Designed miniproteins, single chains, continued (2). Designs and how they scored, part 28

Each design is a single chain, and the fold is of that chain. pLDDT is the mean over its residues in the fold that is shown.

## One batch from the design tools (miniprotein)

Design m4944
Fold by ESMFold2-Fast:
Structure m4944 (fold): chain A 91 residues (1-91)
Amino acid sequence: SSLEHRLQVSLEAIEEIEKVRKMSVEEQRKFAEELKRELERLLAESTDETLKKILQEGIASLEKALASTDREEMIEHLELAITLKAAAKIG
């Protein structure tokens, strides 16, 4: 990927993380479910072994977010999943 593409994807991830932090727990839960479906689709389309591993880790983080009863723990797992999605898009 070009440096410009990497910067754009990184900035989008930062904005998404900031947005998620401002969401209600119900909105964070819905976001996690929607992002998990997106990562599952990206995984199905992927032919790169490294990208598959990154996407699988993202899905695992979202499963932990959805299992969490603590807001901060949910946010930490969502932030990791958003970061891993960005890494997959850059690679």
Scores: mean pLDDT 88

Design m4945
Fold by ESMFold2-Fast:
Structure m4945 (fold): chain A 64 residues (1-64)
Amino acid sequence: MSNAFIVEIAGRRLASQLDPAARAELLAETRKLAWKYKNASVPELDKIIEELRARAAELRAAQA
């Protein structure tokens, strides 16, 4: 199955809860991670999703 699809869905879902500027940054990082890890294992996907969640929180704090 495509790991890129899983990463992009998770990133888009997180980005939907952010301001437009923060959303753009998270989506850019999501695409980079999806491309880089398209052949990653399932445990690695979990780590990537957690990283995206942490980035979303950081962007939310920075944009406040």
Scores: mean pLDDT 74

Design m4946
Fold by ESMFold2-Fast:
Structure m4946 (fold): chain A 65 residues (1-65)
Amino acid sequence: AAEDYEKGLEYFKQGKLEEAAVHFEKAAREGNRDALFYLAIVYHEMGKTQEGNLLLAKILKEQQK
């Protein structure tokens, strides 16, 4: 969880949005809310705002057990 979030930040700082998204998604699925926020930003920067919003909604719904 912490390692995926840190790697996501490293890729995000480098402008490697696809790699950043992979690591932020892993951290977000493990309950990291900061990673969920950055995942939204990464999808927006990739021009996939609606796709990002749907992914975030699915992750949040899967965590409501």
Scores: mean pLDDT 80

Design m4947
Fold by ESMFold2-Fast:
Structure m4947 (fold): chain A 81 residues (1-81)
Amino acid sequence: SLIDEVRAALAALDTLSPEEQLALVERLLARDGEVFDDPAGAAARRAQFRALAATLSPEEQRVLARVVLHDILERLEEHAA
């Protein structure tokens, strides 16, 4: 399930390079859009994530990635309830 993938991503986050973290978050944001049938909203969130990440250090990008993954997880858990 996407919930399991997001949980696995959070657990593995500190083992990934900054580039791998950004790619993982973008992929999970796209899949979130598929689950909620909101591809336009997913595209907008991915664009905002990319724009914000570009202004941050690698350490700050990791924090941003964690925040975004937790937001995806929360939305998916609410949808499953």
Scores: mean pLDDT 81

Design m4948
Fold by ESMFold2-Fast:
Structure m4948 (fold): chain A 63 residues (1-63)
Amino acid sequence: MWTEEEKEAIKEALEKYGMDFKKVAEALREKGFDVSEKDVKDYVFETETEEGIELLKEGVEKV
C-alpha cells in the first residue's frame, strides 16, 4: 500500500519525467522510498483509471 508521501512524490516525478518510469523510480529512491520501476508502473496503471491520465499527459508535455 502506498503512503501519502510516496503518492505525492510519484506525482511530482511523473510531472517532471513523464512516462520515464525508471527515472521516476530513481527519484523516489533518492527520497528514501523503497520502490522499483515495476512498482511505479503498477501504481500509474492503477491510478490511470481515476486521475492518472491527466497527470501522465502533463508529465509527457513537460518532458
Scores: mean pLDDT 68

Design m4949
Fold by ESMFold2-Fast:
Structure m4949 (fold): chain A 117 residues (1-117)
Amino acid sequence: MEEIEKLKKELLPVYEELKDKDPLIKGLSFDEVFGYPLQLITSKDEKEREELIKGLETRLKLNPDNVLDWILLGEAYKALGDNEKAIEYYKKAKKIAEEKNLKEAIKLLEKKIKELE
C-alpha cells in the first residue's frame, strides 16, 4: 500500500469523529485538514518534513489541546525515523483524546504507540 493511502485510511475514522466535535475543523473536508500535512510527511525530502515539524511545534505552543497537530507531529517524527519522539507525541495526543472522549483517536494512537514500542 502506498504510504499516503495507508495514512489516509488510518486517519479517516479520527477525522470523522473530530469533524462533529472539534469546532476548528467543523465544515472542513478530510483533504482540507490532512491533504497538505500528509504530502509533507510522505515527501522524499526530509527538509519538507522538518519544516512541517517546526510549524506544528509553533502551533502547539499556542494551542496545546489540538489533538490533530499532536498526531501529525508524531507521524512526522516517525517518518524521520525518530521513534522515541513519535511515541512521546502520540502519548500527548492520546492524553488529550482521552480527556475529550475521542474513541477513534484513542484506538489509532494505542496502535501507533504499540507498533513503535
Scores: mean pLDDT 82

Design m4950
Fold by ESMFold2-Fast:
Structure m4950 (fold): chain A 68 residues (1-68)
Amino acid sequence: MNPLQNLQLLLEHHKISVEQALNLSDEQIDELVEEFRKVLLKTIPEKEAQEAANDALNFLRELKEKSK
């Protein structure tokens, strides 16, 4: 799906893998997700960017909880 793929692209843009993102604090993850939304706003409408950001946040939250 585009939201999950775009999240991975955002992480790669910052030179951070998904595995490395799991080592970040919740605050840092929130910052990455917000920056992801800002990047999307340059190319897609606000509603789509909001949905993509929410999906990315949920994905990272689940991965982080399972990583332990």
Scores: mean pLDDT 71

Design m4951
Fold by ESMFold2-Fast:
Structure m4951 (fold): chain A 68 residues (1-68)
Amino acid sequence: EELARELAKAVSNGIKAEEKGDYKTAADYYRKAAELLEQMVAEGRGTPDAARLAEELKSKADEYEKKA
């Protein structure tokens, strides 16, 4: 419950930062979202799709860190 809500907030904030061109903030939020997804998977609460999404969010964070 708490992890899922924090994940939704991190993704939402990342998208908003991305739309504003704040790539450093977007990268930070996407990295946070990936960490939350990895924690959910480690606790057995995530689906296989969650692990893939975490990797995609890490890739986005790395890309945006290059722009920041």
Scores: mean pLDDT 79

Design m4952
Fold by ESMFold2-Fast:
Structure m4952 (fold): chain A 97 residues (1-97)
Amino acid sequence: GELTKVGELELEVLELAEISEEGEVLTTTVARVTEGGETREVELDEQLAAHVALLYKKYKTRRFRLVTYVDDEGVTYRSILPPEEVLKEELEKLAEE
């Protein structure tokens, strides 16, 4: 089925999880979440923490977007994405200068 985007939050990572060589999350990732002008600190689940660690290694940023999708059966999925500005800068670097 097709995924429908139903929400987007801003994440600022306060503490990065330690990741094993096998990709297992060893410690908790803590992030500040902003939604609708409200700010709170949350502990990320293991899957989101692992994705944040990979994105931090690639992009060297602590700010991310948490996007929520719903499928045709009402199952919710969450994805961590870098800021759009970071993706745009990477695409500009891939254009031969």
Scores: mean pLDDT 71

Design m4953
Fold by ESMFold2-Fast:
Structure m4953 (fold): chain A 72 residues (1-72)
Amino acid sequence: AELARKAAEAAEAGDGEKAAEYAGKASVQTHNNGGSQEAIDAAEAAAVYAASGDYERGAKMAREALEKQEQS
């Protein structure tokens, strides 16, 4: 949960580099912990968009990953 939250907070602060880093780590950790596929997919999408310079989409996906993870 901590990595997904940090990804969302970094994205909301406009820090695309940290958002991509935390989102990528959140995707891997959620998969390893048996989290939902929706949460994994959202975190992975957040990392890809943020890394590609689409930080607005990255922020939205990071927030969705956090919400989906908290529902699991």
Scores: mean pLDDT 75

Design m4954
Fold by ESMFold2-Fast:
Structure m4954 (fold): chain A 81 residues (1-81)
Amino acid sequence: MSKEELIEKFKKAAEKALEQAKKELDDETVRKIEEIIREALKKMETASKEEMLKIIDETQRRVLRLYLEAKRREAEAAALA
């Protein structure tokens, strides 16, 4: 897979994840996810293919962690309302 293919695949996955996050999560959490994605994309532009795979893996883990934490807190807040 080429560097451009990796970046495009990552962008598509990120855009899909952001669309879902916007519907399910608070704006602050969405902004944090967007910042992580933007930082990853910036790093990928100058990275080697091997580094890009590492960046994608790290970014996926970070985004999933924020998503799960935010969903848990939202569920707790909703239960209290």
Scores: mean pLDDT 79

Design m4955
Fold by ESMFold2-Fast:
Formats: sequence, C-alpha cells, structure tokens
Structure m4955 (fold): chain A 70 residues (1-70)
Amino acid sequence: SAREGAIRFTAEALIAVGDATEKILNLKREIEKSTDPEKIAELKKQIDQVNKELDTRLAEIRSRARAEAA
C-alpha cells in the first residue's frame, strides 16, 4: 500500500532528522562552553559532517520510497 510505504519512509526520515538534530544541539552546546578557537572550528566541522550524513541518509530514504512507488 502506498500509504503504508509513505508512513514507513516518513518514520525513517523523522528518526534520521531527530538523530541529527540531537547531535547538532550537543555540538552547539559544546561550542557555547568553549573559548578555544581551534576546538570551536573542529566542532563546526563536526556539525557540517552531521548535516552531510543527514542529507545522504534522506536521499537514500527518498530513493527507496520512489522505487517502492514505481
């Protein structure tokens, strides 16, 4: 069923976004606590990496959803 597939892929996407959001919020809290420019730069790179991994995961979920709909 298209509805069952949509619910499943929506759940996977929400979990992926939730995981990424938690990681980013934790990294932002560490940035707020840090006065070291090198540490802040490294934490910002980690945020960029989390966003990149989220984009990749969401693209995979979308690809699987399209394949099921076809």
Scores: mean pLDDT 83

Design m4956
Fold by ESMFold2-Fast:
Structure m4956 (fold): chain A 74 residues (1-74)
Amino acid sequence: SSMQKKLDEALARMREVFKEAEEMLKKGVPKEEVIERLLQRVMEIVHELVDAGEYEAAAAVTEEARRYLEELEA
């Protein structure tokens, strides 16, 4: 379904966002800067999905981001 395709695409974008964050951390970028960049990318993805009416995908992206941030802040 188109909804499943949008969810899969959104989660794939999130995997790339997390990969970029991990690479930044590996290169010694400050955690605060990594979090700021990650939040910017997440907000862009969420806003695009909400504008498209893809609320389930937007919720999934938000939850994935929240979980990742909790791991970074621990």
Scores: mean pLDDT 86

Design m4957
Fold by ESMFold2-Fast:
Structure m4957 (fold): chain A 94 residues (1-94)
Amino acid sequence: SLLDELRAEIARRTAELRALAATDVAAAVGKFRELAQRLIAALPSLSEEERLELERLFMGTWLQLLDATRDRASAAQRAELDAVVQEFGAALRA
């Protein structure tokens, strides 16, 4: 199913984001934005229940990225991460 494909993609991208967060925070922020945009594009093809599951998975990725960047990200980079999350949340409500 599309949700199963997205679940696998999120897991893979989350591992990549955690690795990038250790070496290149700017690249991690950019890849997190790419992930959010990919998921937003998939939202119209998902049921309400599937959208809620996708939100839970994406929030899990965000929390892992926040943890990985805690001591490395600038204030501007943290603001960019927050903006990506807000953009995803707005798309879910549309």
Scores: mean pLDDT 89

Design m4958
Fold by ESMFold2-Fast:
Structure m4958 (fold): chain A 94 residues (1-94)
Amino acid sequence: MSPLEELVKEARERLEEAKRNNWSNEEILEKVKELRDKALELYPDLPEAYKARLEHLLATFEKKVPSMSREEALELAEKFVAGLYIVMSEHEAA
C-alpha cells in the first residue's frame, strides 16, 4: 500500500473511531489537522498551490466545526479526507 493509501486508510479508521467513541467536534478537527500535517510531511516539496488548497480545505472545516452538529462535523471530516486524497493524487500524477 502506498504511503498516501495508508494515510487515507488511517484517517477513515479514525473517523469510525470518532463515531464509536463520541469524539467532540474539536477532537475530530484535531485529527483532521494531524492528517494534514502527516500529508505535508510525506510531500515536503509540495508546490505552494497545493499547500494553499489543503489550507483552504482545513480553514473551511475549522470555520464551520464550532457551530455544527457532530454528524455535520463527521461529514466535513470525510469530505476533507476525500479532498486531501484528490490533491495528493493530482500532485503524484505524471
Scores: mean pLDDT 75

Design m4959
Fold by ESMFold2-Fast:
Structure m4959 (fold): chain A 55 residues (1-55)
Amino acid sequence: GPVDIAARLSRANTGRELPREGAEAAVAGDGERAGKLGGVSPQQALGIGRAARGL
């Protein structure tokens, strides 16, 4: 569910816990917002979001 995806994105995105807002933005395909919230590049955030959606 959404909580599971957020937790996986959190670990994958930073190697630590990420704010849920950043993980949700990545899943939604908003790489720029997810990158800003997670402190990663927009391309990396989109890649993580696509991988999580594939679960």
Scores: mean pLDDT 58

Design m4960
Fold by ESMFold2-Fast:
Structure m4960 (fold): chain A 92 residues (1-92)
Amino acid sequence: MSEEEIEREILLAMALMLANIAITHPMSEEEAEAIVRRLTEIGRKLLEMGDEEGTRLVAEALREVAEAARARGHERVAERARRAAEELLERL
């Protein structure tokens, strides 16, 4: 494995773990926004690295986080997550 391959695997694993936490755990709007911001950064990094599959998985995770945020009344966070997911998918 190259260092770049290891970095992609770590970034993807981190993103999926953060998304799962956001979906399964009740959290404040501020905490949810922090997770969405980090997921967006990871998705953009994977896209820059040419990881199309990883980028799609992060975009799907962002959509799931958006639904969880909306269910909790965090509409602003939900909208940001959806827009981030769409931006990543459009750039593929």
Scores: mean pLDDT 87

Design m4961
Fold by ESMFold2-Fast:
Structure m4961 (fold): chain A 88 residues (1-88)
Amino acid sequence: SSLAKEIMELGQKQYEAGEEKIIRGLVTAESDDAPAYVVIFELPRSMSEAELEALEAALLAARRQGVEAVLEVLEAHGAEVLGVTLAG
């Protein structure tokens, strides 16, 4: 969703500003045949701008395939999953 993109963009801006903060993101995994889940994750600080853009694009594609697809993308890009909760 646009919200997930906004959260990732905010985290990227904090990283680019040289802030000693851990970059965290949130993405909603949705599928027509399954409940929606909110996945909360943490990004490696060593991740480049190109890697962040690739992760964002992959997450936006995977979000509509369900929570398992989102988790696989996060793992492939070195993100740490902090929590998975049912979306209200």
Scores: mean pLDDT 69

Design m4962
Fold by ESMFold2-Fast:
Structure m4962 (fold): chain A 100 residues (1-100)
Amino acid sequence: SARIERLVEEARSLLDYIVALAKEHADEETAKRIEELREKFLEAVRNRDYETAIEVLEETIELIEEMIEKEKDPELKDKLQAAKDMLRTIRDGLRELLAE
């Protein structure tokens, strides 16, 4: 599906951005966890396992929420919140397309 491929590409770009934010601003453990989730997402997509891809996006959203709670810089909190909201939109879009 062209719509699924578009959402997957948007998720890939967004995950790359989130990895960059985590590597610059988060602790090493959190940065490593985010990179591992990105790799799991890419593997699920390669296998056309979109149920697992959605689960990985959900785990990534939860990890971003943990990052927001620990963050003291309001500008970085806003960037993380925006990234989380964008991932939620992509996740929900993928769920809707798979339910068709």
Scores: mean pLDDT 88

Design m4963
Fold by ESMFold2-Fast:
Formats: sequence, structure tokens, C-alpha cells
Structure m4963 (fold): chain A 78 residues (1-78)
Amino acid sequence: DEALAEARAAAARAQENPDDEELVLEAVKALLRALGEKLGIEEEAEKAIEILENTPDLEEAVKKALEVLEPAMKKALE
């Protein structure tokens, strides 16, 4: 779908510039929005994006974002 296509394009740009943390962050945010729409967990996806934007350490930001998304994803699959 369109959201997934945008996420894939952003991911490709980040892979070409892996040391550009802003491009990596944009790719992750685009992917989270696409997954939120597909799984019906848009609110949790937006919370994860907020964590990514407010946490300067990308590795820690991803870990914290997953802590929010994991229970929502499990609930969506049940």
C-alpha cells in the first residue's frame, strides 16, 4: 500500500546513508506509521514515534519504542 511504499523508500535511503541518523529516524517513523495503520494500532505507533523524536540515542529510542509496540502487537494478533 502507499504507506508501506513510502516506508520502503525511506528505508532504502537510510541504508545508503547508515551514518545519517536523521534519515534512519525518518525511515523508522515511516515504517511505524505504516504498521500502525495495517495493525490498527495507530495510537501506539504515534507514541513510539514520540519516543524516537525525544530520545537522542537511537538504540535506546528503538528499545523504548518496542516496549510500547510489543503489547499492542500481541493484542492485535489475539
Scores: mean pLDDT 76

Design m4964
Fold by ESMFold2-Fast:
Structure m4964 (fold): chain A 74 residues (1-74)
Amino acid sequence: MVTIELSGTPEAVGEVLRRIHERVPDGMRGLTPEGFATEGVLRLEVKEEDAPIVKEAAEEVRKAGYDIEVKELP
């Protein structure tokens, strides 16, 4: 498992999650956001094999004009 941190508006983070679920519907099923409403930050524990999918979705959302940052935590 790796921890990925998404930082941005609720709309931006929601769009990233939507795209992830479309690409890996079974792999990301039941993923629970933590700390989002309070900090404007969503931390996700994902499988290492799914981390590239999360990062790619976040980059696409960023390129679409949303304010979003993605960071993989050690």
Scores: mean pLDDT 69

Design m4965
Fold by ESMFold2-Fast:
Structure m4965 (fold): chain A 70 residues (1-70)
Amino acid sequence: SDEELIQRALEQEKKALESLSKEEQIETLEKQLAELERLLARAEELSPLQRRLYEALKEFYEKKLEELKK
């Protein structure tokens, strides 16, 4: 299902970030958020699944970045 695909993507991103230092995680998250904001700015060009995936990734990255910066 689409939900399972999105959940798998989030788990892969979480594991990738866990391999990095705090400073590297912050840098990576800021770069990924900038790219996702660029992609989502043209949401009309995205499939429904791509939009849901990018929105889920953005929320995940924003929450993690807030946690790391506090």
Scores: mean pLDDT 84

Design m4966
Fold by ESMFold2-Fast:
Structure m4966 (fold): chain A 62 residues (1-62)
Amino acid sequence: ASAAAIAKAIKRWTGVELSPSAVSELRKRGMSGMQIINAAIKLKKEGKAPTVRNILEEVKRL
């Protein structure tokens, strides 16, 4: 999926807007689109902002 499609999925499931550029940065660091989406959902449930940094930490923990 494109970075824009992944960003749209994150907004759909979490209500949070992540830029396509941020998604591309996360994918460049070796994360799959599903890992990014799942990390963003988990962060939102925990009351944490789904920033690039927080998603990186969450994926590393998973």
Scores: mean pLDDT 77

Design m4967
Fold by ESMFold2-Fast:
Structure m4967 (fold): chain A 69 residues (1-69)
Amino acid sequence: SREEALKKRKELDEIENEAFEMLKAGEGTQEEIAEKLSEKYKLSFEDALALVRRVEADLQEIGEPFSLT
């Protein structure tokens, strides 16, 4: 339904943002970040890993994100 789709979208956006921040901060490997996200957001590890890999690939194509010093 519409409500379910919106909930899933919102959750994905939040997880993507978290993955982005962790990758930017160098918090660990893709697998380690995926494990943290799967635990935090109640995702399967495979879903979390796929999301982290997608975010990482996007970062590589766009370039370095915000890094204020």
Scores: mean pLDDT 74

Design m4968
Fold by ESMFold2-Fast:
Structure m4968 (fold): chain A 65 residues (1-65)
Amino acid sequence: SMMDEELNKKVVELQKKTGGLVLAGHLNGQSVLVVITKTKEDQELAKKEAEELKKKGYITEYRVN
């Protein structure tokens, strides 16, 4: 879908911005983003970017280490 295409683009962008591992998946009607980062600064950036994706409706939930 158009939302899935945009989400995939955002996943790639977030990986480039954080240098971390970014995964997107669907479980029990939820679209979930998981981000694994190496530094506290990248963790805070990942949380901020994931929250924006959630606000825009690309994801329903996220997890950041």
Scores: mean pLDDT 81

Design m4969
Fold by ESMFold2-Fast:
Structure m4969 (fold): chain A 64 residues (1-64)
Amino acid sequence: SAMEAEEQRRRQLAVVAVGLRTDPSLARTPLADIAAALGYPSLATFTRDFRREFGVTPAEQRAA
C-alpha cells in the first residue's frame, strides 16, 4: 500500500540521515550514488524527499 511504501521510505531515509554523520563510508559517498542505491530517479528527487522528512538537505545533514 501507499502507507507501507511511505513507511519503508522514511526508515531508509532515517538510516541515511544518521549514516551521513556517523558512517565514514556514507560521508565519502557521492549523494547521487546514495540516491540511486535507494531507488530514486534523480538526486533532485532524493534531496526533495529528504528535506520534506527532516527539514534539511542531505548536504546540510552531512555538514552538520
Scores: mean pLDDT 80

Design m4970
Fold by ESMFold2-Fast:
Structure m4970 (fold): chain A 93 residues (1-93)
Amino acid sequence: AREEQIREQVRRALEHMKSLNPNTSEEEVEERFEEAVEKLREEIELLEKYGREEYERSGPPTAADVAVGEEMARLLENPVLREIVERMKEELA
């Protein structure tokens, strides 16, 4: 189900963040998990409706923005976010 996929994506993202900052406590990760799931659900809905507009309102993309966007698109498997990232790549090239 979509909710299970969202929860798994959030868990993988938090585990990745914990690997970059190993001093982050497990309790802190669990506290953020439920909040992150709720926010991610809302952001996916916003990305589907307004992703292109948000991109156009942002400043010019950087290589770091592209790298973060690609990773998020892969983790979320979100086609709208992937389209935004491809557009950023074209603008950088």
Scores: mean pLDDT 65

Design m4971
Fold by ESMFold2-Fast:
Parts: C-alpha cells; sequence; structure tokens
Structure m4971 (fold): chain A 106 residues (1-106)
C-alpha cells in the first residue's frame, strides 16, 4: 500500500506543520492573501506526497483543501488564475477518486 516510504514520512511531517499553521490562521483576526496562497501551495505539496505514497484518501482531501483556498482567493480578488487553479485541483481530486474508489488509507 505505501509505495514511497520517504514521501509518506515527508507527508506526515508536512501535515503536522499545516495543522499548526491552520490553527494559527484560525486564531488571527486578519488573514493576509499571501498566507492563504502559501497554505494552498503546502496543501498541494501534501497531496502530491500522499499520492506518491499511495495514500489516496489523504491526497484527495489535500487537493480539495488547496482547491477550496484558491476558489476563495478567486471570490475575494476576481483573479481568473485562482479559479483556473481551483478547477484543476478539483479535477485532480475527482480523477484520483475515480482511479481509487475503494482506497483505504493505513
Amino acid sequence: MIKDPEAYERAKKLEEEIDAEVKRLQASKTINPEELIRLAERYEELADLYEKAGVYQKAITAYLNAASIYYFLYQLTGDEEYKKKADELFAKARQLREEHPDAVDP
């Protein structure tokens, strides 16, 4: 099931770092768009690492989290590039779900 143990270990560490960042951002009264972009990029990295490791449910969740942040940035800014990025990540999550419908993470 784990295809790349190094990717899996890196993903677990990154997930802990993302969880800490999310808690910090939730406690903040103001969120800088640059912080949201960085968070979305980190979720994309997390998704790629879990996908390489064969941990597909966590990869799908990470792609969806990244997509949701980019879509929010699109709604906030009107910048079509964020919408395009969100659409690409939603499509990636859907493809992964279709390829691994019975995926069970360790």
Scores: mean pLDDT 85

Design m4972
Fold by ESMFold2-Fast:
Structure m4972 (fold): chain A 96 residues (1-96)
Amino acid sequence: SAQEQALLQRAQDIERRLQSLVREVVRLGEESEDPNLIRELTIVLFRLIAGGGSVYLAQQIIRNNGDISLAQTQVDDAERVLREVESRVQELRRKI
């Protein structure tokens, strides 16, 4: 359906943005000699893994003609994680 296609596209967009943040977090960790900053970046990386899991589950639900409301919940959860991590990465970048 059009609703399923729109939700799938939203999930794929979130997945690409999460992958971009993983690369940024890894880069910041490689450039930093501060153990406290490395610890905070590691916490962010684990949070990104959780967001990736949510968007992966949403895509699987849609592809298997599953519960669209459950897929929506997973996409919304992944988007919440994306917003939290984007904000946190911006804060940590200012400390470098």
Scores: mean pLDDT 88

Design m4973
Fold by ESMFold2-Fast:
Structure m4973 (fold): chain A 85 residues (1-85)
Amino acid sequence: AARKEAILKKAEEEAKRIADYIPGTVGYASALQASGEKVTVVIVADINGRKVQITITLVERDGRMVIESVEADSEEAAKLMAGLL
């Protein structure tokens, strides 16, 4: 449906903004959750030769995609996200 495509497009734009903010980003991917309103974004960054993974949940609030939660696989990944929350 066009609505799901619009949400994914907004989430992709937000994911790119977040990825561009994180130094050492290797890649990112976005997936719409079964609810149809939340998007999971996985960002992989290389920090001093170590790959870390950050999982972000985006939700649509007032027509915008906003960060609902962040899960980091390491303390280093968590520190990268502190400036975004």
Scores: mean pLDDT 76

Design m4974
Fold by ESMFold2-Fast:
Structure m4974 (fold): chain A 72 residues (1-72)
Amino acid sequence: FVEELKKLLEEAGLSEKTAERIAKEIEAAIKALDVKRVGEILYRLKSKVSEEDLERIAELVERALREALAAA
C-alpha cells in the first residue's frame, strides 16, 4: 500500500521525501481507523496536486480504508 501510494504522490509532483512521509501518515491513520485524519490529509493535499491526481490518490486511499474498516 505505502509503495503504491508513494508512487502516485510522486507522479502528482511531490518530492520523494514528502510522498513517503504522507504515504506513511495515511497508512498510520488507516491502521488506526481514523477516518477524520485520513480526510484531513487528503484535504491538505488538494492545494498541492491536480484534481485528476487527487481523485486517483483518493480512490486508492478510500479503498484501503474500506478494507480496513471491513476487517475490524
Scores: mean pLDDT 81

Design m4975
Fold by ESMFold2-Fast:
Structure m4975 (fold): chain A 120 residues (1-120)
Amino acid sequence: SEVEKIVKEIEEIIDKLIERAKSLNLETVAELLEVIKEQVLRLVEYFKKNLDEKKALEYVKKVKEIVEELVKKLEQILDEYEANPSMSKEEVEKKVLEVIDEAKKKLNELYEEAEKEIEE
């Protein structure tokens, strides 16, 4: 299905970032990304179970947009870390957490929108 294709694309995008974090010995960042991946996949399953096929596809596409923006911002942080030998792992982790928290807020807003459509 188109939903399954988008879910696979989301997983591949996050997995590439996890591998990059691991290659940079940023284990805490990799763990945070594994947690957000699990939350994203649970949200997608919620949409598949509770929405019609058309609505589920619309919401899963919005999840992909949130994930792509998250990955773009995190890639920029990792690029800065590689370019700046004085940047500490703690500074990277703090910047990553701020970006992940923003993405979590957007994912929660999307969940709340879907709940309203299910209750109507």
Scores: mean pLDDT 89

Design m4976
Fold by ESMFold2-Fast:
Structure m4976 (fold): chain A 92 residues (1-92)
Amino acid sequence: MGLDVSPEQEAALERLVRALRAELERAGLSEEARFVAEYRAQEVLAEAARSGDLAAAEARLREILAEVVELQREGKAKEEYEKLKEELRKLN
């Protein structure tokens, strides 16, 4: 199931993903925390593809970055990473 998304919108979503990865590197996040952020971002990007609301997606991606920075500060990033790895293993 998908929205009829233009190739230009798909390219914009890919640029948002690349920008997020750059911000995650700049924030000095662990590998586990970066993985959690990227996984959560996929849901936001899927919703953006359905709605076409790229501005809302960008705002939510910034919120995800802040949330994951806080998870790392609280020492919870490793637990979330382990949960996501198990879920991804099931999707193979």
Scores: mean pLDDT 76

Design m4977
Fold by ESMFold2-Fast:
Structure m4977 (fold): chain A 92 residues (1-92)
Amino acid sequence: MDEKGLEELLEQIAQGQVDAYKNAPDKEEFLKRLRESVESLKKDLREKIKDPELLEEAIELLDRLLELTINGDVEGAFEALRRLQEVLDQQK
């Protein structure tokens, strides 16, 4: 995937998550599932990322992404996803 294609995908993911929460018939169940997904991702990151500074940044970005998604901040969610992707790329 080229960089432009990746940025467009991350923007679509951010918008999609915000829209999904906004339109969710049960917001409590949606938030429960979203929090479970974030905790699962944190577990995977702890097992895969060996650099403690990159791990801390990735975990903070996941927590921020959750907050931004709940607040409807698509632009902030997109920037958090982009930074998380950059952190993950450094683990190659």
Scores: mean pLDDT 78

Design m4978
Fold by ESMFold2-Fast:
Structure m4978 (fold): chain A 87 residues (1-87)
Amino acid sequence: MVRVEGLEVDEETEKRLEELVKNKDIEGLAELLVELGADEAAAAVLVAWAKETGDEEKAREIAEKLGILELYERALEEYRRKEAAAA
């Protein structure tokens, strides 16, 4: 899988991604990742944010708005499976 760090992005885009992560701007981060064609990475960060904050509804709304709802639901199921296996 292509990681965010594996994407051919310029230094300006890398800084923007880091700033969005630092500011916890999940909507901006997910939107930028989708614009870069990293839809699966956008879904994964939405799942991680939803689990950290407990706001799964907001994460789902962002995924639906960006057209990646199916990828978000798949990533959420994979996350739940990994947690169940680790318990």
Scores: mean pLDDT 73

